# Designed miniproteins, single chains, continued (4): the designs that were tried, part 94

Each design is a single chain, and the fold is of that chain. pLDDT is the mean over its residues in the fold that is shown.

## One batch from the design tools (miniprotein)

Design m15269
Fold by ESMFold2-Fast:
Structure m15269 (fold): chain A 86 residues (1-86)
Amino acid sequence: MEEVRRLLDEILALPPEKQREVLNKMAEVASKLTPEGKRLAKVLQRAAEETDPEARRAFYDAAVQIAEKLSPEEREKLAETLREAL
């Protein structure tokens, strides 16, 4: 749990262009997982496309809540994708 939160904080510190790149890579990986992963992928894609900071934060909060419902294996795969993209 803490590792995913740290990685999300690192994404938020990136320039907007790099944030979109990382979020799109994560969405691609998540879309190949279970139905929960596919739901996460849709939220991550919307976060990448959102320009309003408040709305983007709401999508990040939703992504964290969905990620908490994923299996440990799925969370590890997403964290690995994040580390490779950073």
Scores: mean pLDDT 73

Design m15270
Fold by ESMFold2-Fast:
Structure m15270 (fold): chain A 80 residues (1-80)
Amino acid sequence: MLTEEELEEIRKQAKESLKNLFDEYKKQGKSVEEIRKAADEFIDLLVEQLKEAGVSDEQIERFEKELRDYAEKLIKEYEK
C-alpha cells in the first residue's frame, strides 16, 4: 500500500505532468476541448493505478478532486 509520503510525491509529479501536458498541447495549437480530454484521461489513468495500489477511496477522492481542480485552473488560464 502507498504511504502518505508516496502519495504526496505522486501528487506533485501529477501536477507537473498536467502542466507539461498543457504547455505541450498549447504549443501544438490544440483546442481547449482536446486539452481537457487529455487531462481527464490522464487523471482517470492515475485514479485507476491508485486503486490497484490499494489506496483508500477517501484518499483517491481527495487526490482526484485536487488534480481536476488544478486542470480546470490551467484550462481557464488557457482561455484568457
Scores: mean pLDDT 81

Design m15271
Fold by ESMFold2-Fast:
Structure m15271 (fold): chain A 95 residues (1-95)
Amino acid sequence: MLSEEEVQEQIEKLYSDFLVKVTTMRMSRTLSSSDRKALTQTILALDRAVQDPSKENIEKAIKEIEEAIKISTDPEVKSLLEEVRKRLQEILDKY
């Protein structure tokens, strides 16, 4: 079971790692409007979870990322969002 401090640290690391991957992806390829929207929605969801890493806010972030996955069309974008969703679920399960 993770402490509240360990949960916060893991979400902050996930957010930081995600921002690096998004920046790299944007620099290496042209993204559709749907994929850009999916990435932006995921950034905002993670930012809210970082600001308040409660179980409720982590669950809300997971739901918002699931919605982002549905609108994503690029396989690499979809894969990245699915990885982030899985990591948040793992954090939530240990909370």
Scores: mean pLDDT 86

Design m15272
Fold by ESMFold2-Fast:
Structure m15272 (fold): chain A 64 residues (1-64)
Amino acid sequence: VEELLKQAERLLELARRYGTPEQIARVSDLLAQARKLAENGAPASEIQKLVDEMGEIVAAALQA
């Protein structure tokens, strides 16, 4: 879980550098959701789904 949250924070950093304001807001929201899931003891698979969505947004931002 700690590694997933660290990856999510890295993705937010990339979104801030290369993304639109809307993309930054979405990635920030997903990170907040991932942290909430981790605090509530959700399985790593649920957190991974949010991290994967963040990664897709960042990939789109880098290619735009």
Scores: mean pLDDT 82

Design m15273
Fold by ESMFold2-Fast:
Structure m15273 (fold): chain A 58 residues (1-58)
Amino acid sequence: MQRVQEIQQAFKDYDLDSIGQLIEQAAREKDPHLQDLILAAKQLDVPQATIERALAQL
């Protein structure tokens, strides 16, 4: 899935805004990989606030 590759690139760049946008987009589109993206973000120590903010923008 292209979105997984985009979030991996954003993680390498530590671009939290892009990571948040990718999670928000996946949630809005009801992407079946949304939970995998959230799990990956948590494992890479992305701030919980960034994840929560992205999901709240729905």
Scores: mean pLDDT 71

Design m15274
Fold by ESMFold2-Fast:
Structure m15274 (fold): chain A 92 residues (1-92)
Amino acid sequence: MPSLEEALEKLIERLEELIEKLKRGEISLEEALEKLREIEEELSALGLETGNGLLVLASAELSMIVMHGLITKDKEAVLKALEKLLENLKKE
């Protein structure tokens, strides 16, 4: 990933794929939350390396979504929060 834009595009694609798989029941909520932690770590690293505070905040939001999902097991709440995060990331 030679550019910030390419790195962010790949993370957005992975997030979209996870949302669709979770909606279709192709993956469990628990498996989706594990994959979301990987995306969170990559967003955090990208934000810190580039000095982009919006990516750091997106990483923090994703961390909170994962924690809420682990505690409540509320798939619908997780999906709604992820869709809002995805919309915000696409504006960057």
Scores: mean pLDDT 81

Design m15275
Fold by ESMFold2-Fast:
Structure m15275 (fold): chain A 79 residues (1-79)
Amino acid sequence: MTPEQKEKLREEIKKLEEITLKNVKDSKEAQEEVRRGAERALELLDKGAKPIEVVSVATSGAIRGIGIQIDEELAKKRA
């Protein structure tokens, strides 16, 4: 990746994190998972990982965070 491509991907990861955090604001566990995924993705980007690996880590963190909040809401309905 060129420096310009790395910067663009970093911006996209940050945007994904921001949007996802707004959608899981009621769950601290979900927020921690989203942030962890974004941080790991940025670390991989800095270490020269392939774009698909960086994107995979960022998106899986976001999906897992959303899943945590859904599970918490389902648990509340059952209780």
Scores: mean pLDDT 84

Design m15276
Fold by ESMFold2-Fast:
Structure m15276 (fold): chain A 84 residues (1-84)
Amino acid sequence: DEDVREALEELGYGDAYEKLVELAKELGIPVSSLPFRYGRFGTEEEKKEAAEYLGVPEDFFDKLEEKLLEIAVEQLVAAVDKVI
């Protein structure tokens, strides 16, 4: 959840976080899963509707998914280095 907020701030869409939390609750999924739900598994129409609701560009979910994946990879590498 904190990673989502940080990713949004880096992309310049920190104001969208509150609406993302509300949308995730309506769908019954974690906030961290929402970018993948729309970015990877969403149709073009679903992405447009969600982007309009959030007040962000249509490519927002693709950018957010890429940023979250980048953060997740960095965290995974750090965790592996700590264990090994």
Scores: mean pLDDT 73

Design m15277
Fold by ESMFold2-Fast:
Structure m15277 (fold): chain A 65 residues (1-65)
Amino acid sequence: AARERAEEAIARARELVEQVEDEEKRAQLRVALTHAEQLLASGEDPERALATAEAVIRLAEEELA
């Protein structure tokens, strides 16, 4: 369900963010990823945690393209 998908997306986002060479961009993406992790940990909005993690994945992939 959404919680499991959010966990998977967060794990993928973490892998991609660590590959971003620009230190400032990587730091910004890490902040967004931490926010997704906090949303998931709160348990109140796993759908928002998933959406946030998916946005981090997209942004990291754009930096790596």
Scores: mean pLDDT 82

Design m15278
Fold by ESMFold2-Fast:
Structure m15278 (fold): chain A 58 residues (1-58)
Amino acid sequence: GAAAERERIEARIKAAAEQGVAEGNLAHVQLALRDARRLGLESAEAAARKALETLSKQ
């Protein structure tokens, strides 16, 4: 259902943000943040913001 699809998309965006940090890829993390914001996924947006903070301190 729609809830399960939303959870799947949210998990995928969170995984993309984590992958961006692992790769040192700022653009990848920024794309994840943009997608989370566009879809209104607050949990995924928070994860992507934290990923940007982590990457900017490295």
Scores: mean pLDDT 82

Design m15279
Fold by ESMFold2-Fast:
Structure m15279 (fold): chain A 96 residues (1-96)
Amino acid sequence: MNKEKGELWARHAERSARSALESAELARERGEESVEGATGYTAMAVSASGAATSFVLAVKHEGEGEAAKRALEAAKRAGEAGPLGSKSYEGGLKAG
């Protein structure tokens, strides 16, 4: 197992999680019926997927180590951004 590659993928997972949360916030701020809100929601989903993929790669290269734990936590945090963005989007659909 390669701890250096595990650490790189953990950092990618953390960056993707941050992007997912920022994009979920953009979707919430711009509103569910706006193009900007819809773009934020889509970017959140892509970034959350990136965090999950990065976690899998961190585990593949390091196994169950510190980097893999950080990558898992980042992927979980990115997953939590999804419900926030989805709730905002569903609210807009009901209002429209």
Scores: mean pLDDT 71

Design m15280
Fold by ESMFold2-Fast:
Structure m15280 (fold): chain A 83 residues (1-83)
Amino acid sequence: SKAEELVKKALEHIEKAKAAVDAGKYEEAVEHLKKAEEAFLEAKAAGASDEQLQEVLEAVAAFGASLTEEQKAKLAEASDKLE
């Protein structure tokens, strides 16, 4: 379904955000996180199940938990620059 495709898209963007952070590309990481949020909201609107939405939320939580304090600070700075 379209909801399933959008959930997959959100998960793929979260993976790309982690790769970007690990490469020191914090603005690119913020763009991927924004695209993940957009895909999540579209999936919810398209009728994604609570289980599918929870998978995305768990992936976001895991992403945040994987970051060092320096990476968190750099990501926040990049987010502020992108407004």
Scores: mean pLDDT 87

Design m15281
Fold by ESMFold2-Fast:
Order: structure tokens, then sequence, then C-alpha cells
Structure m15281 (fold): chain A 92 residues (1-92)
């Protein structure tokens, strides 16, 4: 990964705690989604040169999101975030 890509991932990680704090008023299932997203972004930040491991983490996250009984809007928003990460990995 480039220095810019590492900074972008670090910025996303920094935003997650603030979003989780705001999400305390959200339903528990929606809070679990933010925790899963945080875990996946953390894996990407810790293993930026291990593209196969990052892809496996993204695939597992997508599978978990699809299994949760979420509203359509929330599901689409989370899957869109996963798609952005997959696009970044494809560009690496």
Amino acid sequence: MTAQEQQDIAEMLAKIPAQLEKAKEWPPEEQKLLELLAEMIKVAAEHPSDIERLRAAVEEMRRRVEALPLSEDLREAVLAGIDEIEAALAAA
C-alpha cells in the first residue's frame, strides 16, 4: 500500500469510535455492524501488504452482514462500504 492509502485507512479507523459513540442510541444489531466494520478495517490497517488476508476478511464481513436481519437501507449502506474497500484492494 502507498503512504496515502495507509493514511486513508487510519482516518477511517479514527472515525469509527466517534460513529460507535453516536450509534449507542441505535438498535443492537446496527451497533454490531459497526463493530464488524471496525474489525475489518483494523485487519486492513494491520496487514496492508497481505492482500489475500484482507480479501478474506472482506469476504467474511460481507457474509456476516448478509446473515444479519437488517433494514434494507442499512444493509445497502454497509455493503456499499464493503464495496469501496474491495475496490481499494483491487487497486493495490
Scores: mean pLDDT 65

Design m15282
Fold by ESMFold2-Fast:
Structure m15282 (fold): chain A 74 residues (1-74)
Amino acid sequence: MSAEEKAEIAREAALAAGLPEEAAELIGQLVRDGHSLDDALLRVALEFPDLDPEALRRAAEAMTERFTAAGVAV
């Protein structure tokens, strides 16, 4: 799977979990740049401190599930 495909999966999962578009875009950019999902989520939590922690948790779960289904390490 390409970095672009991984970024799009991460971005879509973040939006579906209720994260704002800016946070979802940042996750997508970090994943495209080769950051792990954990690193991307940590960065987003630091840059957007007002985000709902439950939305971040749902996004992490959705991204992990989609990546695992696609045969990608998380």
Scores: mean pLDDT 78

Design m15283
Fold by ESMFold2-Fast:
Formats: structure tokens, C-alpha cells, sequence
Structure m15283 (fold): chain A 108 residues (1-108)
């Protein structure tokens, strides 16, 4: 029973990661096509809002992603264990890095 619950949690995290990586790729392509920096910033902010929604849905928890100007991204998962929060932060970080790499035409 407990092992199956751990496996189910891992599966939910994997599914969320796949959804966020695809989202990151799509937003990266849109940012690459953006006319100016203001449009690129708006698309990045939209990506982070959608990422929070997808993670919240997949984990069944409230997810807040904060990206203060000039600072890194902070991921808060309410009611999560430290391991769940760390996993969510890693997924968001990787998806954002992928989006920025695609936007900049860099290899990932």
C-alpha cells in the first residue's frame, strides 16, 4: 500500500514535468518570436502562471511561483513535504531553463 502511494506520487511528478517541459518549449518559441523585451517578459510571466496552475492540478496542492525582478524563481507548494517542494522547484527550474534556452536559440 505505502509503496504504491509513493509510486503514484512519483508518477504525478513525472507527468507534471512532461507537461511543464512541453509548456516551456512552446513559450520559449513564442518568446523567440517576440517583437520586444516587454512582450518577452509578458510571455515569461504567463508561462510561470500556467506552470503554477499545471503543478497545482497535478499535485492537488496550491502552487505559487514568485519571480521578483532581478532575482531567481521561488516555488512555494502549500502543504507539501520538503521532498515534494524540492521536486516542484526542480521541475519549474528545468522547464524555465528550457524555455529560456529555446528563446535564445541555445542548445539545451
Amino acid sequence: MMLAEVEAASEAAREAAERLYELGRRYGERMAAAADEAERRALRDEFLREAARILGEALGKEVVIEAPAGEGVRVVVRGASPDEAATAAQIVGYALELAMAVAEGRSF
Scores: mean pLDDT 75

Design m15284
Fold by ESMFold2-Fast:
Structure m15284 (fold): chain A 71 residues (1-71)
Amino acid sequence: MYQLTFEEYKKVAELFKEAGIENPHRVILEYVYEYTGGDLEKMKEFIKENVEKLKELNAKPEVTREDVEAF
């Protein structure tokens, strides 16, 4: 999936917020959703396992799809 609905975005954004990432870049959210197929448990585990790397990626002023695909 290359585009999230608002409800899908909200779901993933909440998981990032719980992990301490308040304002994730949309492309990062979309990647995590695509990688996990939108499964809540898989998204939660992915974010938990990769939280430090996700924080570093999210700290960039702009994140591209190439940056996320290299993840």
Scores: mean pLDDT 76

Design m15285
Fold by ESMFold2-Fast:
Structure m15285 (fold): chain A 99 residues (1-99)
Amino acid sequence: SKAKLEEERKKAEELVEELREKAEKLKITSEEYKEILEKYIKDPKLPAESEKEALVKEVVDAILETLAKAAGVSVEEVQEWIRKEGFSAVIEKVNELLE
């Protein structure tokens, strides 16, 4: 189980980087990316109105699914953790599960 959790954590980190590169291709600024990312992390059910928002929504959906799978919880629980504690705290929490 620990090996699988470590694999999923690494995938989450790699996925964040890959999807950030895709955002750069659409000329999304770091500030714009962060704002849209925070919007969809808090409410991933919101529809995308632009190609930029669609890409960032895809990023959020993939991150939430990967973190939920790594932690062995629902996507909804991961969203609540991010809402209350922030994204960095959720990454730390997943790392604790690997120890």
Scores: mean pLDDT 69

Design m15286
Fold by ESMFold2-Fast:
Structure m15286 (fold): chain A 83 residues (1-83)
Amino acid sequence: MKIPKNVKEAVEAARRALDAGDHERAARALRDLEEALREAKEKGEEVPVEEVIEVAERGAASEDPEVRAAGRRALELAREIEE
């Protein structure tokens, strides 16, 4: 599976999956977001930090353990980029 080209696409994918209540798609979208955030951090690219944190916090608060784990990892990376 290919990750989104940029953080904005990853945020939109994660938001849509979370809004749909699709745990499998949400977990995958949040993992794709984590990978996009790692790449953006490595390249020094601009990140929509507020939108990333919003989506990652929603994931981290999920009752699904995979969504929660992926959301927590994305949130950790987003906070490192914000600093």
Scores: mean pLDDT 79

Design m15287
Fold by ESMFold2-Fast:
Structure m15287 (fold): chain A 78 residues (1-78)
Amino acid sequence: SAEAVEEVRRRADELLEKEVAELEENNETDEMVAHERLSLVLAEVAALGAELDLPAAELRRIAFETVREWYKRFEELR
């Protein structure tokens, strides 16, 4: 449903902002640490999407959008 898609997007945005803020506060520029944090965000998004029975195509789209926003935000920290 549209509500389920919006809930997963909201959760992805919330988690992404939290992880980016922590990297910024710690002046963390290690790409491996950043990758691990992104992986945690994607795992949470996948878990919520599975609980809400989202189609795989919608989950992949949200995951791709999250990865793109993550790299944009991480680039801004450098």
Scores: mean pLDDT 81

Design m15288
Fold by ESMFold2-Fast:
Structure m15288 (fold): chain A 61 residues (1-61)
Amino acid sequence: SEKVREAAEEIYRLLEELRAQGKTPDEIAEAVKKFREKHPEIDDLELTQALVELERRRRAA
């Protein structure tokens, strides 16, 4: 749970950095996939759920 949350937060920060650098959606998707490959211990579905929750909270703030 905590590792999933930390990975989701790191991916969120990565997305913000890449967007600020003007990277394309395809380049961002590739970077996220590469990051996910570095964390094989983290379940893909749980990571996706954590990312969706972070996005919801961002919109609510």
Scores: mean pLDDT 76

Design m15289
Fold by ESMFold2-Fast:
Structure m15289 (fold): chain A 66 residues (1-66)
Amino acid sequence: DDDQVQQLGQQIQEIIKEAKEKFGPEVEKKVREAVANTPMGDSLVESMQLALDNAQKVYDKAKKEA
């Protein structure tokens, strides 16, 4: 149980780091806020992945339209 929570925490940290590296500090802040406002568990990881997917789509669309 505790090991699952620790692994989830590591995944969250990796997602935050990836968001910062790919999209910058504004997206990092949004991901951190999502983590703070979402209950711990599977729904949190899903919310973070959706936030990253949305950021990726916005980035790709902006790049394609430029």
Scores: mean pLDDT 68

Design m15290
Fold by ESMFold2-Fast:
Structure m15290 (fold): chain A 92 residues (1-92)
Amino acid sequence: DERVELLERLIALVGLLPDEVLEEPEVRELLKRLLASAVKYKAPLAEVFKKWLERRFGQEFVDEALKAEPLSLEELREAEETVERLIRENPP
């Protein structure tokens, strides 16, 4: 499933972003939609990603994420391009 493969890559990539970038409103909203997508499409890393977000942003963030609109395949591709750009601009 192309969506699951993209979600797994995105979950790994966002883990490379520094705290300052992860706290940006647009990135936080993307993270919520990524979790919603991972749960909806049954991505293997969904539970690991959920626990990582819970530790970083708290339970309220996770509760909001689970109610967020999942990303379409096209939005997932756009998200990968965005995250790859953010990593290049903010190398670990």
Scores: mean pLDDT 85

Design m15291
Fold by ESMFold2-Fast:
Structure m15291 (fold): chain A 94 residues (1-94)
Amino acid sequence: SPIEELAEEALKAVEEAAKLLEPIDPELAKQLREIRERMKEAIRNKDYETLLKLLEEAIAKLEELAAKSTGSVRSAIRWQVARLRQIRRELEEA
């Protein structure tokens, strides 16, 4: 289903953001993976309201790091934020 495909894309996007952050902020990378595990549970339960809240939590944490970052690191994090916001919007419209 379109919503299930979008939910899987959300899980992949959060993992890709966590991998990007491992050398930059390993604690935030760990927090993103913990959010991803909670997202997996929400998807299993078809709890898309909780999935949307968890995506917003991941976005907020990334935006906070972007605000404290500079140069190419800031740009990379902002790209991840834009991707997650797009996925969240598509899930909300589904």
Scores: mean pLDDT 89

Design m15292
Fold by ESMFold2-Fast:
Structure m15292 (fold): chain A 62 residues (1-62)
Amino acid sequence: SVEELAENAAKFVKAVRPNGSREELLAVLEGYVVPELEEAVKAGKLTREQAEEILRRARELL
């Protein structure tokens, strides 16, 4: 689900930077998660709307 994918993305980002500031966590999200979401949209695995919602929710969890 979109919710679970957002939670997993936030967990991944926090695992990469356990003591990271919000700005550092957002940089990890932008550098690692956003490209994966773009590839999933290109592959037809996610809609653009689903990818945007996952990203929005993941940012709120950081």
Scores: mean pLDDT 86

Design m15293
Fold by ESMFold2-Fast:
Structure m15293 (fold): chain A 87 residues (1-87)
Amino acid sequence: EEAKQRYLDLVKQAYETVKKFAEKARSLLKQDPEKARFYVNAVKAAAENARLYADKSGTPEAQKLADEAIKLAEETVKEYEKALRDS
């Protein structure tokens, strides 16, 4: 089904966004917490989108990618929260 492939592609794009912005957030945690916050919020939004797209895709591949995106987002949020407390 065309829709399943489209949503799988959107999950892949969302996961790439999570990876890119998570790396950027980590690089900024100590140097610029306000800018890091922007990337942490972008990571959270992208991970939420990955879940929504995976649900619409209904494929195991999409679900696995969404789970990986969510896990990376959770790790990024925890690192950010720790950096705020340690600042």
Scores: mean pLDDT 85

Design m15294
Fold by ESMFold2-Fast:
Structure m15294 (fold): chain A 80 residues (1-80)
Amino acid sequence: MEELQKKVDELVDKVVEAARRLGIRPRSLDELMVRIYLEDPEAFKEIQKLLDEIKKLVGSEEEYNRVLEEIDARVRARLA
């Protein structure tokens, strides 16, 4: 559980920092991820690696979806 939370925290930080660097104020996480993919592909690759690591730490699809909802909420709150 500690490893999962650290990876989630790192992912949120990387997404927020990429958005701030690019001046993005997203209406959704999907929009934000598309903008990062287009404007900062290296940051997008790092974010994808963290998502893959999180998925490996999560034992079920239900837990993975819950973690994605947490990430979305935290990113949106920090960029609002």
Scores: mean pLDDT 80

Design m15295
Fold by ESMFold2-Fast:
Order: sequence, then structure tokens, then C-alpha cells
Structure m15295 (fold): chain A 69 residues (1-69)
Amino acid sequence: MRERAEASLRMGEEHYELALQDPEKRDDYLNSAAQNYESAGMAFLVAGDEERAREAFEKAKELRELREA
């Protein structure tokens, strides 16, 4: 579970960087990044890592708010 959480976290980070580089697909990449951070948060909770789960969920929330701005 922790390895899956870390993989989802990396995917979220990569898609966030893509959102910054590609204005035309920004909203799609931000949405994908947020979904990956949410998946990472859930996987970290299952792994018992509440701190990393909280950080992942907070990042997902920030990215969703950024997309709506």
C-alpha cells in the first residue's frame, strides 16, 4: 500500500508540473494531479501514514481550488 501511495504521489507531482508547462491542458492536468493526490492520501491512510495522507489531501484541495480560480 505505501508503494502504491508513493507512485500516486509521484504521478500527482508530474501532472502538476505538466499543468504549469501547458496552459491549454492546464485544467485537465490539475484535475488529474488532484485525483492522484487523493488516491495517494487514501493509500497512505490504509498504510497507517496519517501525516503523509493529510499532506496529500491538502495538496489535492489546493489544486482543485487553483483550477477553479
Scores: mean pLDDT 80

Design m15296
Fold by ESMFold2-Fast:
Structure m15296 (fold): chain A 89 residues (1-89)
Amino acid sequence: SLESLVSATMNWAEVVADALRNAGHEETARELMERIRKAVDQLKDMGNEEALRKVSELLKEAADAALQGDVEKWERIATEAADFAEESV
């Protein structure tokens, strides 16, 4: 469902943001969460499930990279997720 997809996307975003905060990048985490939340809310209002699914997939990839300790990779993918979400609005 759209609601489940939004929830999954925000859960992955929180995992990435928590990893950023733990790495000392608190401002980057705050900015990322603000950007993702705004874009996700707009995509939800549009009913754009395909874009939400892609954002969720990118954030999951970033979360997986963060859990593996590849800081450069997960920061890059998280930025790509935010950029894609904003472009899809």
Scores: mean pLDDT 83

Design m15297
Fold by ESMFold2-Fast:
Structure m15297 (fold): chain A 94 residues (1-94)
Amino acid sequence: AVPVLSADQRRYLAWLVRMLEAELARARTMSPEEQARMVAGIRRMARAVLASPWFATLPPEVQALVRRLAAAETLEEVEAVARELRGAYDRLAA
């Protein structure tokens, strides 16, 4: 059997995936300067998640993806992580 996420982990991962997908959908209508500010905002959010006391309770696969978001410099990097995070959610939440 595949390891089952806790209810809190499932809620957090669902929120993170939906939030990233919504921001990326908006990014398609943004100027390059607005996209850069959005990437900086996502990076800041990811760093706040890394600093949280509950970060270590997340699945290792999700922890690695959050660390990549915290280091993301481009919209393409955020899009790549969002796709992998969606895949992780679909596998872990099944």
Scores: mean pLDDT 81

Design m15298
Fold by ESMFold2-Fast:
Structure m15298 (fold): chain A 93 residues (1-93)
Amino acid sequence: VEPSDLNKLVKPTPELKALLAEVGITQDTLTLGDILSAVFELVARRGLGDPEDPRVFDASGTPLGEILGRDRFDARDIKALIEALLKHTEVLE
């Protein structure tokens, strides 16, 4: 995933849009970078951060974990997060 991928306009699926609404995002289209920022805000609001390493979060048993397709994530692995989120977005040009 290139850094320019963060500037892509995308349309989230209904499942992802519902999660974005929890952090006040209701737009039909936004950048992939905006979605990534919203995911980190959601992680903070739900208290999903690992108490031993705040850069790691556990989304097991949550709708976010279902969307990402994996229980545990390193916030520094932006590529893995973007690849997971792209499966729940329609990329617009």
Scores: mean pLDDT 75

Design m15299
Fold by ESMFold2-Fast:
Structure m15299 (fold): chain A 87 residues (1-87)
Amino acid sequence: MEEEKRKEELIERARELARRYLELWKRAGTQKYGEEAVAAHDAEMEAAMAAAEEELVEFLEKAPVEVAEELVEAFEAQVAAWEAAVA
């Protein structure tokens, strides 16, 4: 069914955005606080992102397709904006 495929694609996009967000978070942290500080909190940052990703995926699986699409699109816009700011 088309809706199931759309949700699968939205979840995959969300997971990719979460990976990009973690990379940007670590990069921004390194620029502001230094590599040593980021390294000291690497496991905590990864755990926090993994938990957030799991919650996001659960929400997307349960939400109406239109709501899931809007949320993923908003998340993508935020990641793109932060990516531009960190570059």
Scores: mean pLDDT 80

Design m15300
Fold by ESMFold2-Fast:
Structure m15300 (fold): chain A 80 residues (1-80)
Amino acid sequence: MLSEKQQKQLALLQELAADLSPEQQALLTRVAKAQLLDEYSVIDSLSEAEKQQLQQAVGRIQAKVQAHLEEVQARVEEIE
């Protein structure tokens, strides 16, 4: 069972991945779900090519999150 927070986190991840290819979106969703459920065998069953695509997709998502975080902090500074 996923908590409400985990469900919202997964939904946010899917939204951030919406700009990626459908195949990368499906791959990210599968891996994120497996990680939340501690189903590591799913990740281990990925092909070498899929693992490389996953690493690139995760990197892009993390970069987007960091960019948004910096913008939020800049807005807080402007409130002074």
Scores: mean pLDDT 70

Design m15301
Fold by ESMFold2-Fast:
Structure m15301 (fold): chain A 97 residues (1-97)
Amino acid sequence: SMSASQAAIDAARDYTEQSRRYSQQSDQYASQSGPETQRLSQLSRGYYVSSQTNLTFGRLYADDPDLVNKYLANSRESKELSERYYQQTKELYQQLK
């Protein structure tokens, strides 16, 4: 239904916003650190971009519940990977202090 597709798109938007915050926090740590911390931060950002792309496709295919659910799942996975690389960026920054 349109309502179910909208709820899935709203969830994907929330995952994308969480990924954006992880990417931004990673960049803050990386700005004060060396190449490996910068690499991990770039990976967090890459997964944020992946989440945005999946949100865009979810909106484009809003009339196809199977595709919306696939793009929602991909957006969630991208958020989880963005968070993982944010945590690695933070941990490495703290170790290099």
Scores: mean pLDDT 88

Design m15302
Fold by ESMFold2-Fast:
Structure m15302 (fold): chain A 77 residues (1-77)
Amino acid sequence: SREEALRNLLEALRILAEAAGLSQQQIEQAEQEIRNTPDLDALIEGLAQAREVLRRAGVLSDEQAAEVEELLERARE
């Protein structure tokens, strides 16, 4: 469902945003944007790209990268 997809995407965002060093206020603003998105596929693609960028930059651990990947897979269901 859209509600389940959004829960998984919000969790993925929190992991990526914390790894990137975003403030609590910036995370809350990004969460609000996610909740209001009409295009879940574009959002999933964007978060997958962010995961790759942060992993290659060395700021995302292997465990965090694996967790985000699983959350994005669940959101695609």
Scores: mean pLDDT 84

Design m15303
Fold by ESMFold2-Fast:
Structure m15303 (fold): chain A 91 residues (1-91)
Amino acid sequence: MEKAKEYVRKAREYAEKAKEAWKAGNEKEAIKYAKLGAEYAAEAVEAAGEPRKGAVLFTAASLAAIGALLDGKDPAEPVLEAVREAEKVAE
């Protein structure tokens, strides 16, 4: 559980950075941090013993973030949702 909690903390940090970067108009940094947030959220769920759920969460967050970007919207929102799900599993 220690690794899962560490990955959850990193996932939240990067997801929040992605949201801040998007609000600042820095799309390149927003995309970079959103990707890192999604990766750490998936790693947290896998480390908590749920690799299938981790894979599904990563795929869903990635597709939703891509959809948001194509629609000119913040990619961080789907990633923050993935972080919330990872936090529940890492409890």
Scores: mean pLDDT 84

